Designed miniproteins, single chains, continued (4). Designs and how they scored, part 9

Each design is a single chain, and the fold is of that chain. pLDDT is the mean over its residues in the fold that is shown.

## One batch from the design tools (miniprotein)

Design m12299
Fold by ESMFold2-Fast:
Structure m12299 (fold): chain A 69 residues (1-69)
Amino acid sequence: SSLHQELLRTIGEILRIIGEIFDLERQKKAAEEAGDKETVEELEKKIKELEEERKKLLERMKEISEELE
């Protein structure tokens, strides 16, 4: 497989995670406005997990970009 194909796949995964974080942040705001502290805590944990996954994918994207130079 080419590094260009892996780069495109990695970008696609990053965009998916960004979309998921955006949706969870919207849900968190609604839960905060409703005073649902338990749901806020659950959503914060999910957001944190996705942020760590995004960080790893961004690091991989950088590695692929450096290999293509």
Scores: mean pLDDT 87

Design m12300
Fold by ESMFold2-Fast:
Structure m12300 (fold): chain A 84 residues (1-84)
Amino acid sequence: MEEERELLEEIALKYQKEFDEAVRNRDWKKIDEISEKIAKELEERGFTELAEWVKKNKMTPAELLLYLAVDRAIEREKARREAA
């Protein structure tokens, strides 16, 4: 679980700069290529379901980081409810 999150964060950070550059240049083809690279890297590391979501929804590095943040927030909320 911990190793999975660290890997997803590493992938997101790796492509963040390239994605930001593509957005600034309005290079939509480059944005699509980045999404495909992220999906391929996720698939190669065993995150097949997440890779499919990235490919279908063209998930950006920022959205991947947001997904990690939301997942952590949901886990904290569940832990709080279980403690109550």
Scores: mean pLDDT 69

Design m12301
Fold by ESMFold2-Fast:
Structure m12301 (fold): chain A 71 residues (1-71)
Amino acid sequence: MSGHGPSLLVYENVKSVEEAIKYAQNLGRPGPSRGIITTESEELRKKIEEALKNVKTGPTSLLASERVEVK
């Protein structure tokens, strides 16, 4: 907490799995620790969710799927 409230990054209309991975990898330090990714394609959303299960984020090495919500 440290005097700051929790922050959330929103990445709208993400067009590729690679873009989503880059956003997830940049999450946590020095920026917000959680994010939301939106996409217009349900197929792309599922591919992003699957890719994020294999990606670690931030100094805690948590899986991106634990820190990023895909809508």
Scores: mean pLDDT 69

Design m12302
Fold by ESMFold2-Fast:
Structure m12302 (fold): chain A 70 residues (1-70)
Amino acid sequence: SEKAVKVALNSHDVEVSDEVVKKIAEMGDAAESARVASFLAKKGLSSKEIEEIVKNSKSVEEALALAEKL
């Protein structure tokens, strides 16, 4: 859910737009979306880097691959 995604990001002091939170939540089921959000936040990426990854990703797998590249 969007709330789980937002909590995962905020737990690492990462704040992104509500549109980005919604896109992450729509990438997969609730567990996969929360996992992606947690992974991106834990990787030490800036809010801008997370937004760029999400904009260029159509799936959980693409988002994780782009984050791994950084």
Scores: mean pLDDT 78

Design m12303
Fold by ESMFold2-Fast:
Structure m12303 (fold): chain A 55 residues (1-55)
Amino acid sequence: SKEEAEKLGKEGAELLKKGVKREEVQEILAKKVSKFKSLTDEEKAIIMQAMNSVG
């Protein structure tokens, strides 16, 4: 859902702010996504925008 995508994006942004490398953050989020149902293009965009707003 959009709410889940926003939570994932926020979690990714928090990890980036704490100094975790973008590559590692992307892998963590990708593994979480594979545990949940497939994301829509809109949900993927929400995650990417949240992460990009930090870096």
Scores: mean pLDDT 71

Design m12304
Fold by ESMFold2-Fast:
Structure m12304 (fold): chain A 119 residues (1-119)
Amino acid sequence: MKEKEELLKRVEKLLRDLRARYPEFITDEQYQELLELAKKATPEQLWAMEALLHGVRALVDRLEAEGVRLTPEQANRIFEIIKKALEEAQKATSQDEIDAVLNKAFAELRRIAEEERAR
């Protein structure tokens, strides 16, 4: 229970920080959906959520440092990738399935960054 509570607090902090930094990515309704997914998650799924959110933050910080402005369409695509990955991780029955979900999500996020650089 304590480990899950500490993981949940870290995920909630990352979601709050991401929303405050990038309000164009996450609406109030979308933020609440992600919080509810996190509250229902197992410790293993929360580890996956924390890893994914750190990856998203690192990607967006890098794009901003390069002077890249994300479009509303790209911001929505990032949100949908996060949401889908969290939902798929919640349904995962093994660590291998969680790892596959994360790898797929990171590949999709990387494609958005590459598409923006090709402008």
Scores: mean pLDDT 75

Design m12305
Fold by ESMFold2-Fast:
Structure m12305 (fold): chain A 70 residues (1-70)
Amino acid sequence: DAQAHYDAGLAAYAAGDLETAAAHFREALRLDPSFERAAKALALVLQELGRTDEAQAVGAEVQRANPALV
């Protein structure tokens, strides 16, 4: 589920595996597009990887999924 991928992403991030962390956070957000914590974590990891365009896209997806989330 989305929470399991979020937890796996946090574990990968703690281990310094940014690519694996990003993949898990993307999957969490795919399963729950309004999962704000996963979106913020993904944006942070993408920034650290230098993928700033993808980080901006994540913000836009969360906004579309639930306008109240900003």
Scores: mean pLDDT 75

Design m12306
Fold by ESMFold2-Fast:
Structure m12306 (fold): chain A 80 residues (1-80)
Amino acid sequence: DEVKKLKEEAKRLKEEAEKLLEEAKELAEEAKKLTELGFEKGEEYLEKAKELGKKAQELLAEASEKEAKAIELEEEVAKL
């Protein structure tokens, strides 16, 4: 069942993206605290948060593509 496979893959990608977004939020909060305290490592944490956010966005785009394909296949199956 290709539809189930695509939906499972999309769900997995969304879960991974949500995990990365939460990590990015935590790092951004820590970066803010470190910057307010004058620690140079705040910039390092901000860059890492930015990387995780970008990766999450890429995973969400892949999930969206798989969901769209699953919908197309479901529409074709519904005609049968």
Scores: mean pLDDT 82

Design m12307
Fold by ESMFold2-Fast:
Formats: structure tokens, sequence, C-alpha cells
Structure m12307 (fold): chain A 60 residues (1-60)
């Protein structure tokens, strides 16, 4: 999970995401980690949502 979060942030940063977009991505990833740990998300759904969030940040 930690490594996936770091990769997502590194990807968004490499694509030119703003500091505001990176901050929003961090908050979203933290919420996704909390939801996954609470059993509200499957591992597959967690991975998909992290990837979607990173792409959104990279596109902003």
Amino acid sequence: MEELAEKALAFARSMGASEEALAALRERIDQLIADYRAGRLSEEEFRRRVEEAALEAASA
C-alpha cells in the first residue's frame, strides 16, 4: 500500500501535477487506505481508485 501510494504521487509529479493537485491526491489516497483497512474496499478496488486519482491529478 505505502509503495503504491509513493508510486502514484511520483507518477503525478512526473506528469506535471501542481502542488495543490498533489496535496488533494495525498488526502484521497489516505482516505482510500483507511477504507481498505476498514474492509470497505477490496484490494482490486483500492488499486483501481488510486490509479484513477493519480491520473486525475496528472490531468489537472
Scores: mean pLDDT 81

Design m12308
Fold by ESMFold2-Fast:
Structure m12308 (fold): chain A 86 residues (1-86)
Amino acid sequence: MAAELEAEARQLAGLSDEEAEEAVAGWLALADASPNPEAAELLREAARELRAAVRAARAGDLAAATEHLARARELVRRAVELEAAA
C-alpha cells in the first residue's frame, strides 16, 4: 500500500547514518551471497534504490522516497522469485 510505503519512507528520515548504511550493506551482502547472478544484479539495483530512498527521505521528499522504496521492494521480490526457481 502507498500509505504503508510512505510511513516507512518517513522512518528512513529518522535513521542514523550507521543504521541506513547497515540496511544497504545487508542488501549488498545478500547480492554477494546469491548463487544466481541475475538475482544478485536485482539485489544490487534494490540497494541503489534504497540509498536513493534514504537520501530523498532525509531531504524531506517523501514522494520520491516512497517511489524509490516501492522499486526496491519490487526488485527484491523478483530476485527472491529467481532464486526460488533455481
Scores: mean pLDDT 79

Design m12309
Fold by ESMFold2-Fast:
Structure m12309 (fold): chain A 72 residues (1-72)
Amino acid sequence: LTAGVHAVLRAEGGPATVEDTAAAEKIREELEKLGIEVRNIKVLVAEDTSQAERDAVVAAIVKGYEVQAKRL
């Protein structure tokens, strides 16, 4: 399976967004374990996003792709 992952979490008119490279790397590692090649992954979060919220976003994205990968 070949998939590009592009995830953006932002609020319009909210605080500045920053790139979360740790979240992007974690998503890549988990998707590659599922046999999904990740070529374009960028995770943008609000500057004040908590670590728990970032972890929840990572888990949700990985689970979404896992469901697709397990489809026959």
Scores: mean pLDDT 65

Design m12310
Fold by ESMFold2-Fast:
Structure m12310 (fold): chain A 68 residues (1-68)
Amino acid sequence: MPEEVDWTGETDPEKLGELFEKVGELFEKRGDRELAAHFYELSAEYYEKAGNLKKSKEAKKKAEELRS
């Protein structure tokens, strides 16, 4: 089966949130707004699991703006 990239092997939800946020930024810079929004949503979920509600809310807002 396809091997997971190193960031998907990380079990710390705050670090996973940071990694998905960076991936979202990369797709946003490439103009792929739909993929960027998807990864910002994943980032928000992991920040929420980490208890970082402020970062979760910011990532979710960014995803919504990219879909608008």
Scores: mean pLDDT 77

Design m12311
Fold by ESMFold2-Fast:
Structure m12311 (fold): chain A 88 residues (1-88)
Amino acid sequence: DVDKAALQNDVETLEKLAKENPNDAETWYKLGNVLLSQGKYEKAAEYFKKAIEIEPTAETYYNLAQALSKLGKDEEAQEYFEKGKELE
């Protein structure tokens, strides 16, 4: 309960920062990571896609692929995983 409340507080803080600075890829990436850790895979994938639109990184592609795989979107997950490998 305490850990879940702390993660939710981080999401609220990061969502505020993302709305104030929508072109900050790092904030969208952090939002995706917190949501991924909470098992909120669809919303995590959405925020990782926002981060990639601003600044694509191998790490963001891999985390997006993980979120999509958890949603059963294995074909889309594999595509983003390969894009991440190309950036290494």
Scores: mean pLDDT 82

Design m12312
Fold by ESMFold2-Fast:
Structure m12312 (fold): chain A 68 residues (1-68)
Amino acid sequence: MSAEEAAKKLAEAVANSDAEKAYEYSVELLNAVKDKEKAKELAIRALEEQLKKKPSESAKNALEGILL
């Protein structure tokens, strides 16, 4: 799985309040980039894109640093 795809799926899982899938995709993202700072940047971008499509308190909380 690409880093961008993992970040997108993580954002979708967070928006759906799916903790199990959010954890799974966060691990995939970290494995793909091997850099916590880069992983965080990709996750923030994906969460911003997800919030534009569907507002979500879970996605907002993730941006506040709960998940990344």
Scores: mean pLDDT 73

Design m12314
Fold by ESMFold2-Fast:
Structure m12314 (fold): chain A 100 residues (1-100)
Amino acid sequence: SEVERILERLRELKERAEELKRKLKEILPKLSGKLKKRAEQLIEELETVIRQAEDEIRRLEENPPKTPREMAIALARLLALEGAVDLAERRYKEILKELE
């Protein structure tokens, strides 16, 4: 079902965000000054995205969308969270380039 597909993508998204957070924490000891602050801010933003993904998974499991409008809202929320993780991955790559 479309609900199961959205749930699978939210679970994958949570794993991506948690992996990116792990990679950021791994490089933190190599960072100083502005780069360290950028990495710390990105970790906080990823923690927010992980929480939002967990909350959305719980909401969809407890109250599955029953109308096309409710399904569209769930999909829009998924896409917004995916966009946030995609942006976070780009910001992580930028930090790595400056660490060169």
Scores: mean pLDDT 90

Design m12315
Fold by ESMFold2-Fast:
Structure m12315 (fold): chain A 90 residues (1-90)
Amino acid sequence: SELLREALRLLIEAGLRLMDAGDIHFGIAVVLRAIGLEFDLELGADERELAEELIRLAREVVERAREVGDEEAVRLAEEAIRLAEEALAR
């Protein structure tokens, strides 16, 4: 799904922004988790399960981004949730 690929790209960008904001450990974890989900998607993993895991990760990113005050990281993670929810609706 192009929606899930785009959502994962947005989460990688959000993770990199969190690293720049000083939340280095969590930002690295987000980037690595999103890359892992992208590999799972390319290997034909169940898109529903992947989308649900992506939404859980993105919600954690929203909470942390709000704590560090990065409004753009919040926006990126919320858009990732929206795209994953759209993929689940199909």
Scores: mean pLDDT 88

Design m12317
Fold by ESMFold2-Fast:
Structure m12317 (fold): chain A 68 residues (1-68)
Amino acid sequence: MVPKTKEELAEAAAEFMKENVGASEEELEKLRELVLKDPDSKEAKKMLSKFLMKHFGISEEDIEKAIE
């Protein structure tokens, strides 16, 4: 299942942000590219963290535990 992890994460994150945050197609495409290229990318993690913190009030530490 490891080979699908990056694709599934990229799709789930993009779909979730589209439905809950209303992110633009350009933002979703950039997020998918970053996650597929490097899931540990600072930009990808920062983008996910900011959306979750802003809309759900989740702390950065809680997000880091979820990403692990």
Scores: mean pLDDT 63

Design m12318
Fold by ESMFold2-Fast:
Structure m12318 (fold): chain A 73 residues (1-73)
Amino acid sequence: KPQTIVDNLAETLEITFTPELRERLLEIAAESKDTWDFLERVGELLGLDNSDGETLLKELEKLKGKKDLAIPA
């Protein structure tokens, strides 16, 4: 289930993750109640604007096509 949620995010945005980010995303997915909770937590991790659902989805869409997306320092 966590792997499915993470893989669905990668497929939808056509992005790839560094191994470190993928491991963190799997942890977040395991702790998340649903897909929306997962996306909010991912947005927070990546420093995206998650003030509302529409804003968060637009911020995530800006990541589309990025390769080797990493955890921000």
Scores: mean pLDDT 79

Design m12319
Fold by ESMFold2-Fast:
Structure m12319 (fold): chain A 80 residues (1-80)
Amino acid sequence: GKKIEEALKKLEEVLRNSSKEIREKILNALDLIIQGVIDNDKKLIEKGKKELIKALVEAGLSKKEAEEIANAIVEKLLNK
């Protein structure tokens, strides 16, 4: 949906404008979420989601924006 597209566009913009260190943190958090989805490991998904929110806030996003992006990504990956 449009909200997922907007979240992915914001994530791309953050990745383009972030330092290498912050970008690596974001990508590592995304990897945890992806692995959790593949393995059906809810604890790993929640860990990856928390790490993603933390990395996005370090990149300069508000907690609310970071949570919206993380929720949209998890929803998209779990999409039925």
Scores: mean pLDDT 84

Design m12320
Fold by ESMFold2-Fast:
Structure m12320 (fold): chain A 57 residues (1-57)
Amino acid sequence: DELVRASVEDVRERYQPLIEEARRAGDKEKLEEVEEQMRRDIEEAERLSREVERRRE
């Protein structure tokens, strides 16, 4: 729970400047690509964090 939330927030913070840059450039294709990559990284982070939480019991 706590670990999953922290991991997702870390991914979002990592992508925030890239999203902002794409928005400022008006590059809709780049924005879409960055959002897609962020979504995949969030799913991976959630999966890994849940496995770690399971090992704690």
Scores: mean pLDDT 76

Design m12321
Fold by ESMFold2-Fast:
Structure m12321 (fold): chain A 85 residues (1-85)
Amino acid sequence: SSMEKRRREEIERLKERIRELAKEVLEKIKELLKENDGKDLKKTLELIGKALRVIGLEFDAERTNEIEELERLLRELEEIKEELE
């Protein structure tokens, strides 16, 4: 049905947005880790923790087809991005 097609398109759009944002956030974390270069252990561990959270959110996004869950995962990823700015 047209409704099922629209739902599938929205799910795929959300998953694509999550993948793109996860990639952006991980690249930002990678840059910050390189700039820190082990100078601050606490900062290094915080950045690694954020990277693991991002990886987990992307993993969860690939395993769900629930729009509300995908929107929640996207919001959490946006919050991690904001914490890095």
Scores: mean pLDDT 88

Design m12322
Fold by ESMFold2-Fast:
Structure m12322 (fold): chain A 74 residues (1-74)
Amino acid sequence: MVEKLIEEGEEAFKKGDYEKAIELYLEALREALKAGDEESAKKALGNLLKIVKEKPELAPKAEARLQEILAEIA
């Protein structure tokens, strides 16, 4: 379930495991996009943006992974 992936991502973020949180949010985004769930997709993207603002050094990794997911969905 997309909601569970977002919750697990939030837990990883609280623990300071930013790379794990990014992967969980990207997985949530992928599942939300496949399901046409715009609200969950927006929430996952918002959480990703929050992490890359806090840890800008992770932005290139997050962007590359996001592009992979968008190509997979297309």
Scores: mean pLDDT 82

Design m12323
Fold by ESMFold2-Fast:
Structure m12323 (fold): chain A 75 residues (1-75)
Amino acid sequence: MSPEEQAEQLIKQGEQARKQGDLKKAEQYYQQAIELAPEGSPLRVRALANLAAVYHEQGDDEKAEKLAAEAERLA
């Protein structure tokens, strides 16, 4: 499995964890996806945006805003 394929799989796992209310597990999957996704890729932008949403749901608004701004800048 390529790093891109692994990142895509991790994003799907993060989305599933978030849907189940497991925000900490979703955070871990999205962080791993960001590390594997190529810089500037649509996968990295998606992983950053999803991680920002998780941080917002956890109440970490400062981290959420920083990641959302990074995702918007790369999109």
Scores: mean pLDDT 82

Design m12324
Fold by ESMFold2-Fast:
Structure m12324 (fold): chain A 83 residues (1-83)
Amino acid sequence: MEEELLERARRVAEEEFELMKENPEESLELLREAAATGPAVDPAAAAGAARLAEALEAGDWEAARRILLETAEARARAVAARA
């Protein structure tokens, strides 16, 4: 089941990456908001959002894609461990 969750997470992350490339300014605003307000709810997700926002601000799309995939995989593994 973890492998299936990882495959879904990777697919969703790739889809999110393509949408971010189409709307980078809106994506950056949403990520900044998540990084600022998210630590009280989900510190790990907020940290991921902050890293992703930094990559987008730098125009480093390779880093942005890597961060999305790493964050999605980490969350999928955490879900599998709790299930």
Scores: mean pLDDT 76

Design m12325
Fold by ESMFold2-Fast:
Structure m12325 (fold): chain A 70 residues (1-70)
Amino acid sequence: SAEAEEYYNKGLELLKEGKYDEAIEYFKKALEIDPFYAKAGVNLINLLKKLGKEEEAEEFKKELAERFAK
């Protein structure tokens, strides 16, 4: 959806600014609006891994894999 895309794009801008925690929140918001917004999910997982939050990254990977397997 357009709304999910807007949150995703804001997350990308925050990433460019080095505002990683805020970028995570915006990618999460995009997924709340559109649970199948794969671009937001991929960027969220990659960012969590970059920040050493591997357990959170693995949980989101699992959630998305289960979601897309249906």
Scores: mean pLDDT 82

Design m12326
Fold by ESMFold2-Fast:
Structure m12326 (fold): chain A 56 residues (1-56)
Amino acid sequence: MEKEINEALEEMDLAVIQTMLKNGKPEEEIVDFLVENEGISREEARKRVEEARSRL
């Protein structure tokens, strides 16, 4: 089922990823961070990094 806060949480995640990218973190390290801290799959983590990069 959908949640009204879902988009806001995704935007917060993307902002964190954008900050890491701007600080020069390698994409693979960001993926590892997301997998370990959010418990998402590596595929989902890579999607979030790609979306964050597209918003830079």
Scores: mean pLDDT 73

Design m12327
Fold by ESMFold2-Fast:
Structure m12327 (fold): chain A 78 residues (1-78)
Amino acid sequence: DRDRLEEFRARTEQLYQQGRALLKQLLDQGVPAEDARAQVKDQLAAGLAALSAEIVPLPDAEIDDIAGRAADRALAEL
């Protein structure tokens, strides 16, 4: 279903933007980069797990990998 895939992509992008905003907020508050990254990864993983249950099923290992890579990308882009 194309509409479900588009919804999944749009909501994944929203999660990424929220994670990026959280990362910036934590770094601005003086949270160490490693701790900030861990919190952002946890938030992204939780959000992706919720999307997986609602829209498109993803394995737990894939959710963890995507969340970790997204957190690393957010750090690199700030």
Scores: mean pLDDT 82

Design m12328
Fold by ESMFold2-Fast:
Structure m12328 (fold): chain A 76 residues (1-76)
Amino acid sequence: MKEAIEYLEKAAKLAVEKPEGFEAAKYASKAYIAALNGDIKSAIEYAEKALKEAKKAGNKEAAEYLEKAIKELKKE
């Protein structure tokens, strides 16, 4: 859990630095809040949406952190 939350925070910060990444940042933030509340299912759903948006925006670094977050969330 803690590692997934840290990866989601990094992904959201990286997404916000690029205007084209607004949707990725929005979904990464929702995933982060869901994970903090222990809602693993919603956290995974939002993180996967954030990953799609990060890939569309060409934000490879945010996408890599989102993939790591999703992997850790699925272990819970």
Scores: mean pLDDT 78

Design m12329
Fold by ESMFold2-Fast:
Structure m12329 (fold): chain A 75 residues (1-75)
Amino acid sequence: SSGLEYLRVAAEAAEKAAGNKKAAEALRKAVEAAEAGDLEAAEEAAREAEEEIAKMSEEQKAALLEALAAASKAY
């Protein structure tokens, strides 16, 4: 449960801090699939998120890492 909560926070960070709505959508799909017990769909959505994150600029990646570090401290 805490892991899925963290993925929700990661999706928000990807959208709001990094400005990558497609990565955020893929992360949310991964959470929804995992909650439904569809691990194959969750893995596919997680892979889509990784690919979108890999396309980000260094500045966007830094913003995402800072937001994730702050979120990790909040939990």
Scores: mean pLDDT 81

Design m12331
Fold by ESMFold2-Fast:
Structure m12331 (fold): chain A 67 residues (1-67)
Amino acid sequence: MELIIELPTMSEEDVRNLARTLSDAFGAEAEVLSPTVIRVVFPDEESARLAIQFVTTNEPTAVITEV
């Protein structure tokens, strides 16, 4: 499952740290496309749903698009 996550209120360092957290905690392949945008590929839909919940809980201004 592939997501594009936009993080307009986060710093570039925080975005990179989130990308690493998504890879480490959810087994995802995370790629930083820009200072505020991450592309993430999850191994399954359950991991993606848990990650969406995690991101929206910690950064409510995040814009998440399912691809």
Scores: mean pLDDT 83

Design m12332
Fold by ESMFold2-Fast:
Structure m12332 (fold): chain A 61 residues (1-61)
Amino acid sequence: DEIKELVAKNPNLTVGALNVEPLSSYKQPIEEAGGTFVYVSSKEGIEDLKRIGAIDIGLYL
């Protein structure tokens, strides 16, 4: 999984996602790899998470 590789590279990574159903399937593999998965209600929330090193999964897939 590209997502598991991404989290394995950054095991303490926080991952942000807009609240869309297709991205919810990445929650379990991210958390199993030691990452944190967060839903946000807006793109502004994603930008806030990016400031702490979070990745927007929608930008990588």
Scores: mean pLDDT 59

Design m12333
Fold by ESMFold2-Fast:
Structure m12333 (fold): chain A 66 residues (1-66)
Amino acid sequence: KSLREELLEKIGEILRLIGEEFDLELQEKQGTSTLSKEEIQKRLEELEKRREELLEEMRKLSEKLE
């Protein structure tokens, strides 16, 4: 598996997480969510942390590419 393939996979996962974040925020604003505000906030925090971890992994992979 190439470094480019690994990087593209991580980009895809980050885009997925961003999509989930926006969907949760939209559902909260529209009042259509089955989750409480506290649950939504917790989910958003979890998604943000995962995104930060993926960005750090991508940074390390990018450094190897020079």
Scores: mean pLDDT 78

Design m12334
Fold by ESMFold2-Fast:
Structure m12334 (fold): chain A 86 residues (1-86)
Amino acid sequence: KEKLLEEAKEYEKKAEEYEKKAEEYERKARELREEYEREKEENPEDKERQKELLREAILADAEAGLYMMSASSYKIAAESLRKKAE
């Protein structure tokens, strides 16, 4: 059943793409959290900038989580298709 294997390969490719995006957003969130900690130490009175950095970090973490969830879903779907082909 070549069609199921082709479909599985396509889902595996999508999983890799979403995993890459998740890694990018996770790195962005980490960098923003590090910048937030530095800003808190260097400019403790700049609460507006601190709030912005924390908000951006939270949003980046949320995006990373969504992409990881999507990647996992595609990975599970690909494994299911491979099992059906065998």
Scores: mean pLDDT 85

Design m12335
Fold by ESMFold2-Fast:
Structure m12335 (fold): chain A 83 residues (1-83)
Amino acid sequence: SASDKEKEEELLKRLKELIKRLEELLKRKEPVPDEELEELQKEFEELKKEIEELKEVSKELKEAVLRADTLLGILQIKRAVFS
């Protein structure tokens, strides 16, 4: 439906905005504070839950999910090892 397509486009936009924030955080020398990292993880989990409600998921949306997951994983490792 048109609503499903609009929701997919909105979720993709939100996910790309999250990815941009994660990439900016990765450029910082200092590890991300635990509270900020937990908030970003919660936002990503909420986005994944909404994406799972879609019957069909575009390749672009799937790739964006994988990118966000990878960046969050790197930030978590950086926090654990270097802080």
Scores: mean pLDDT 83

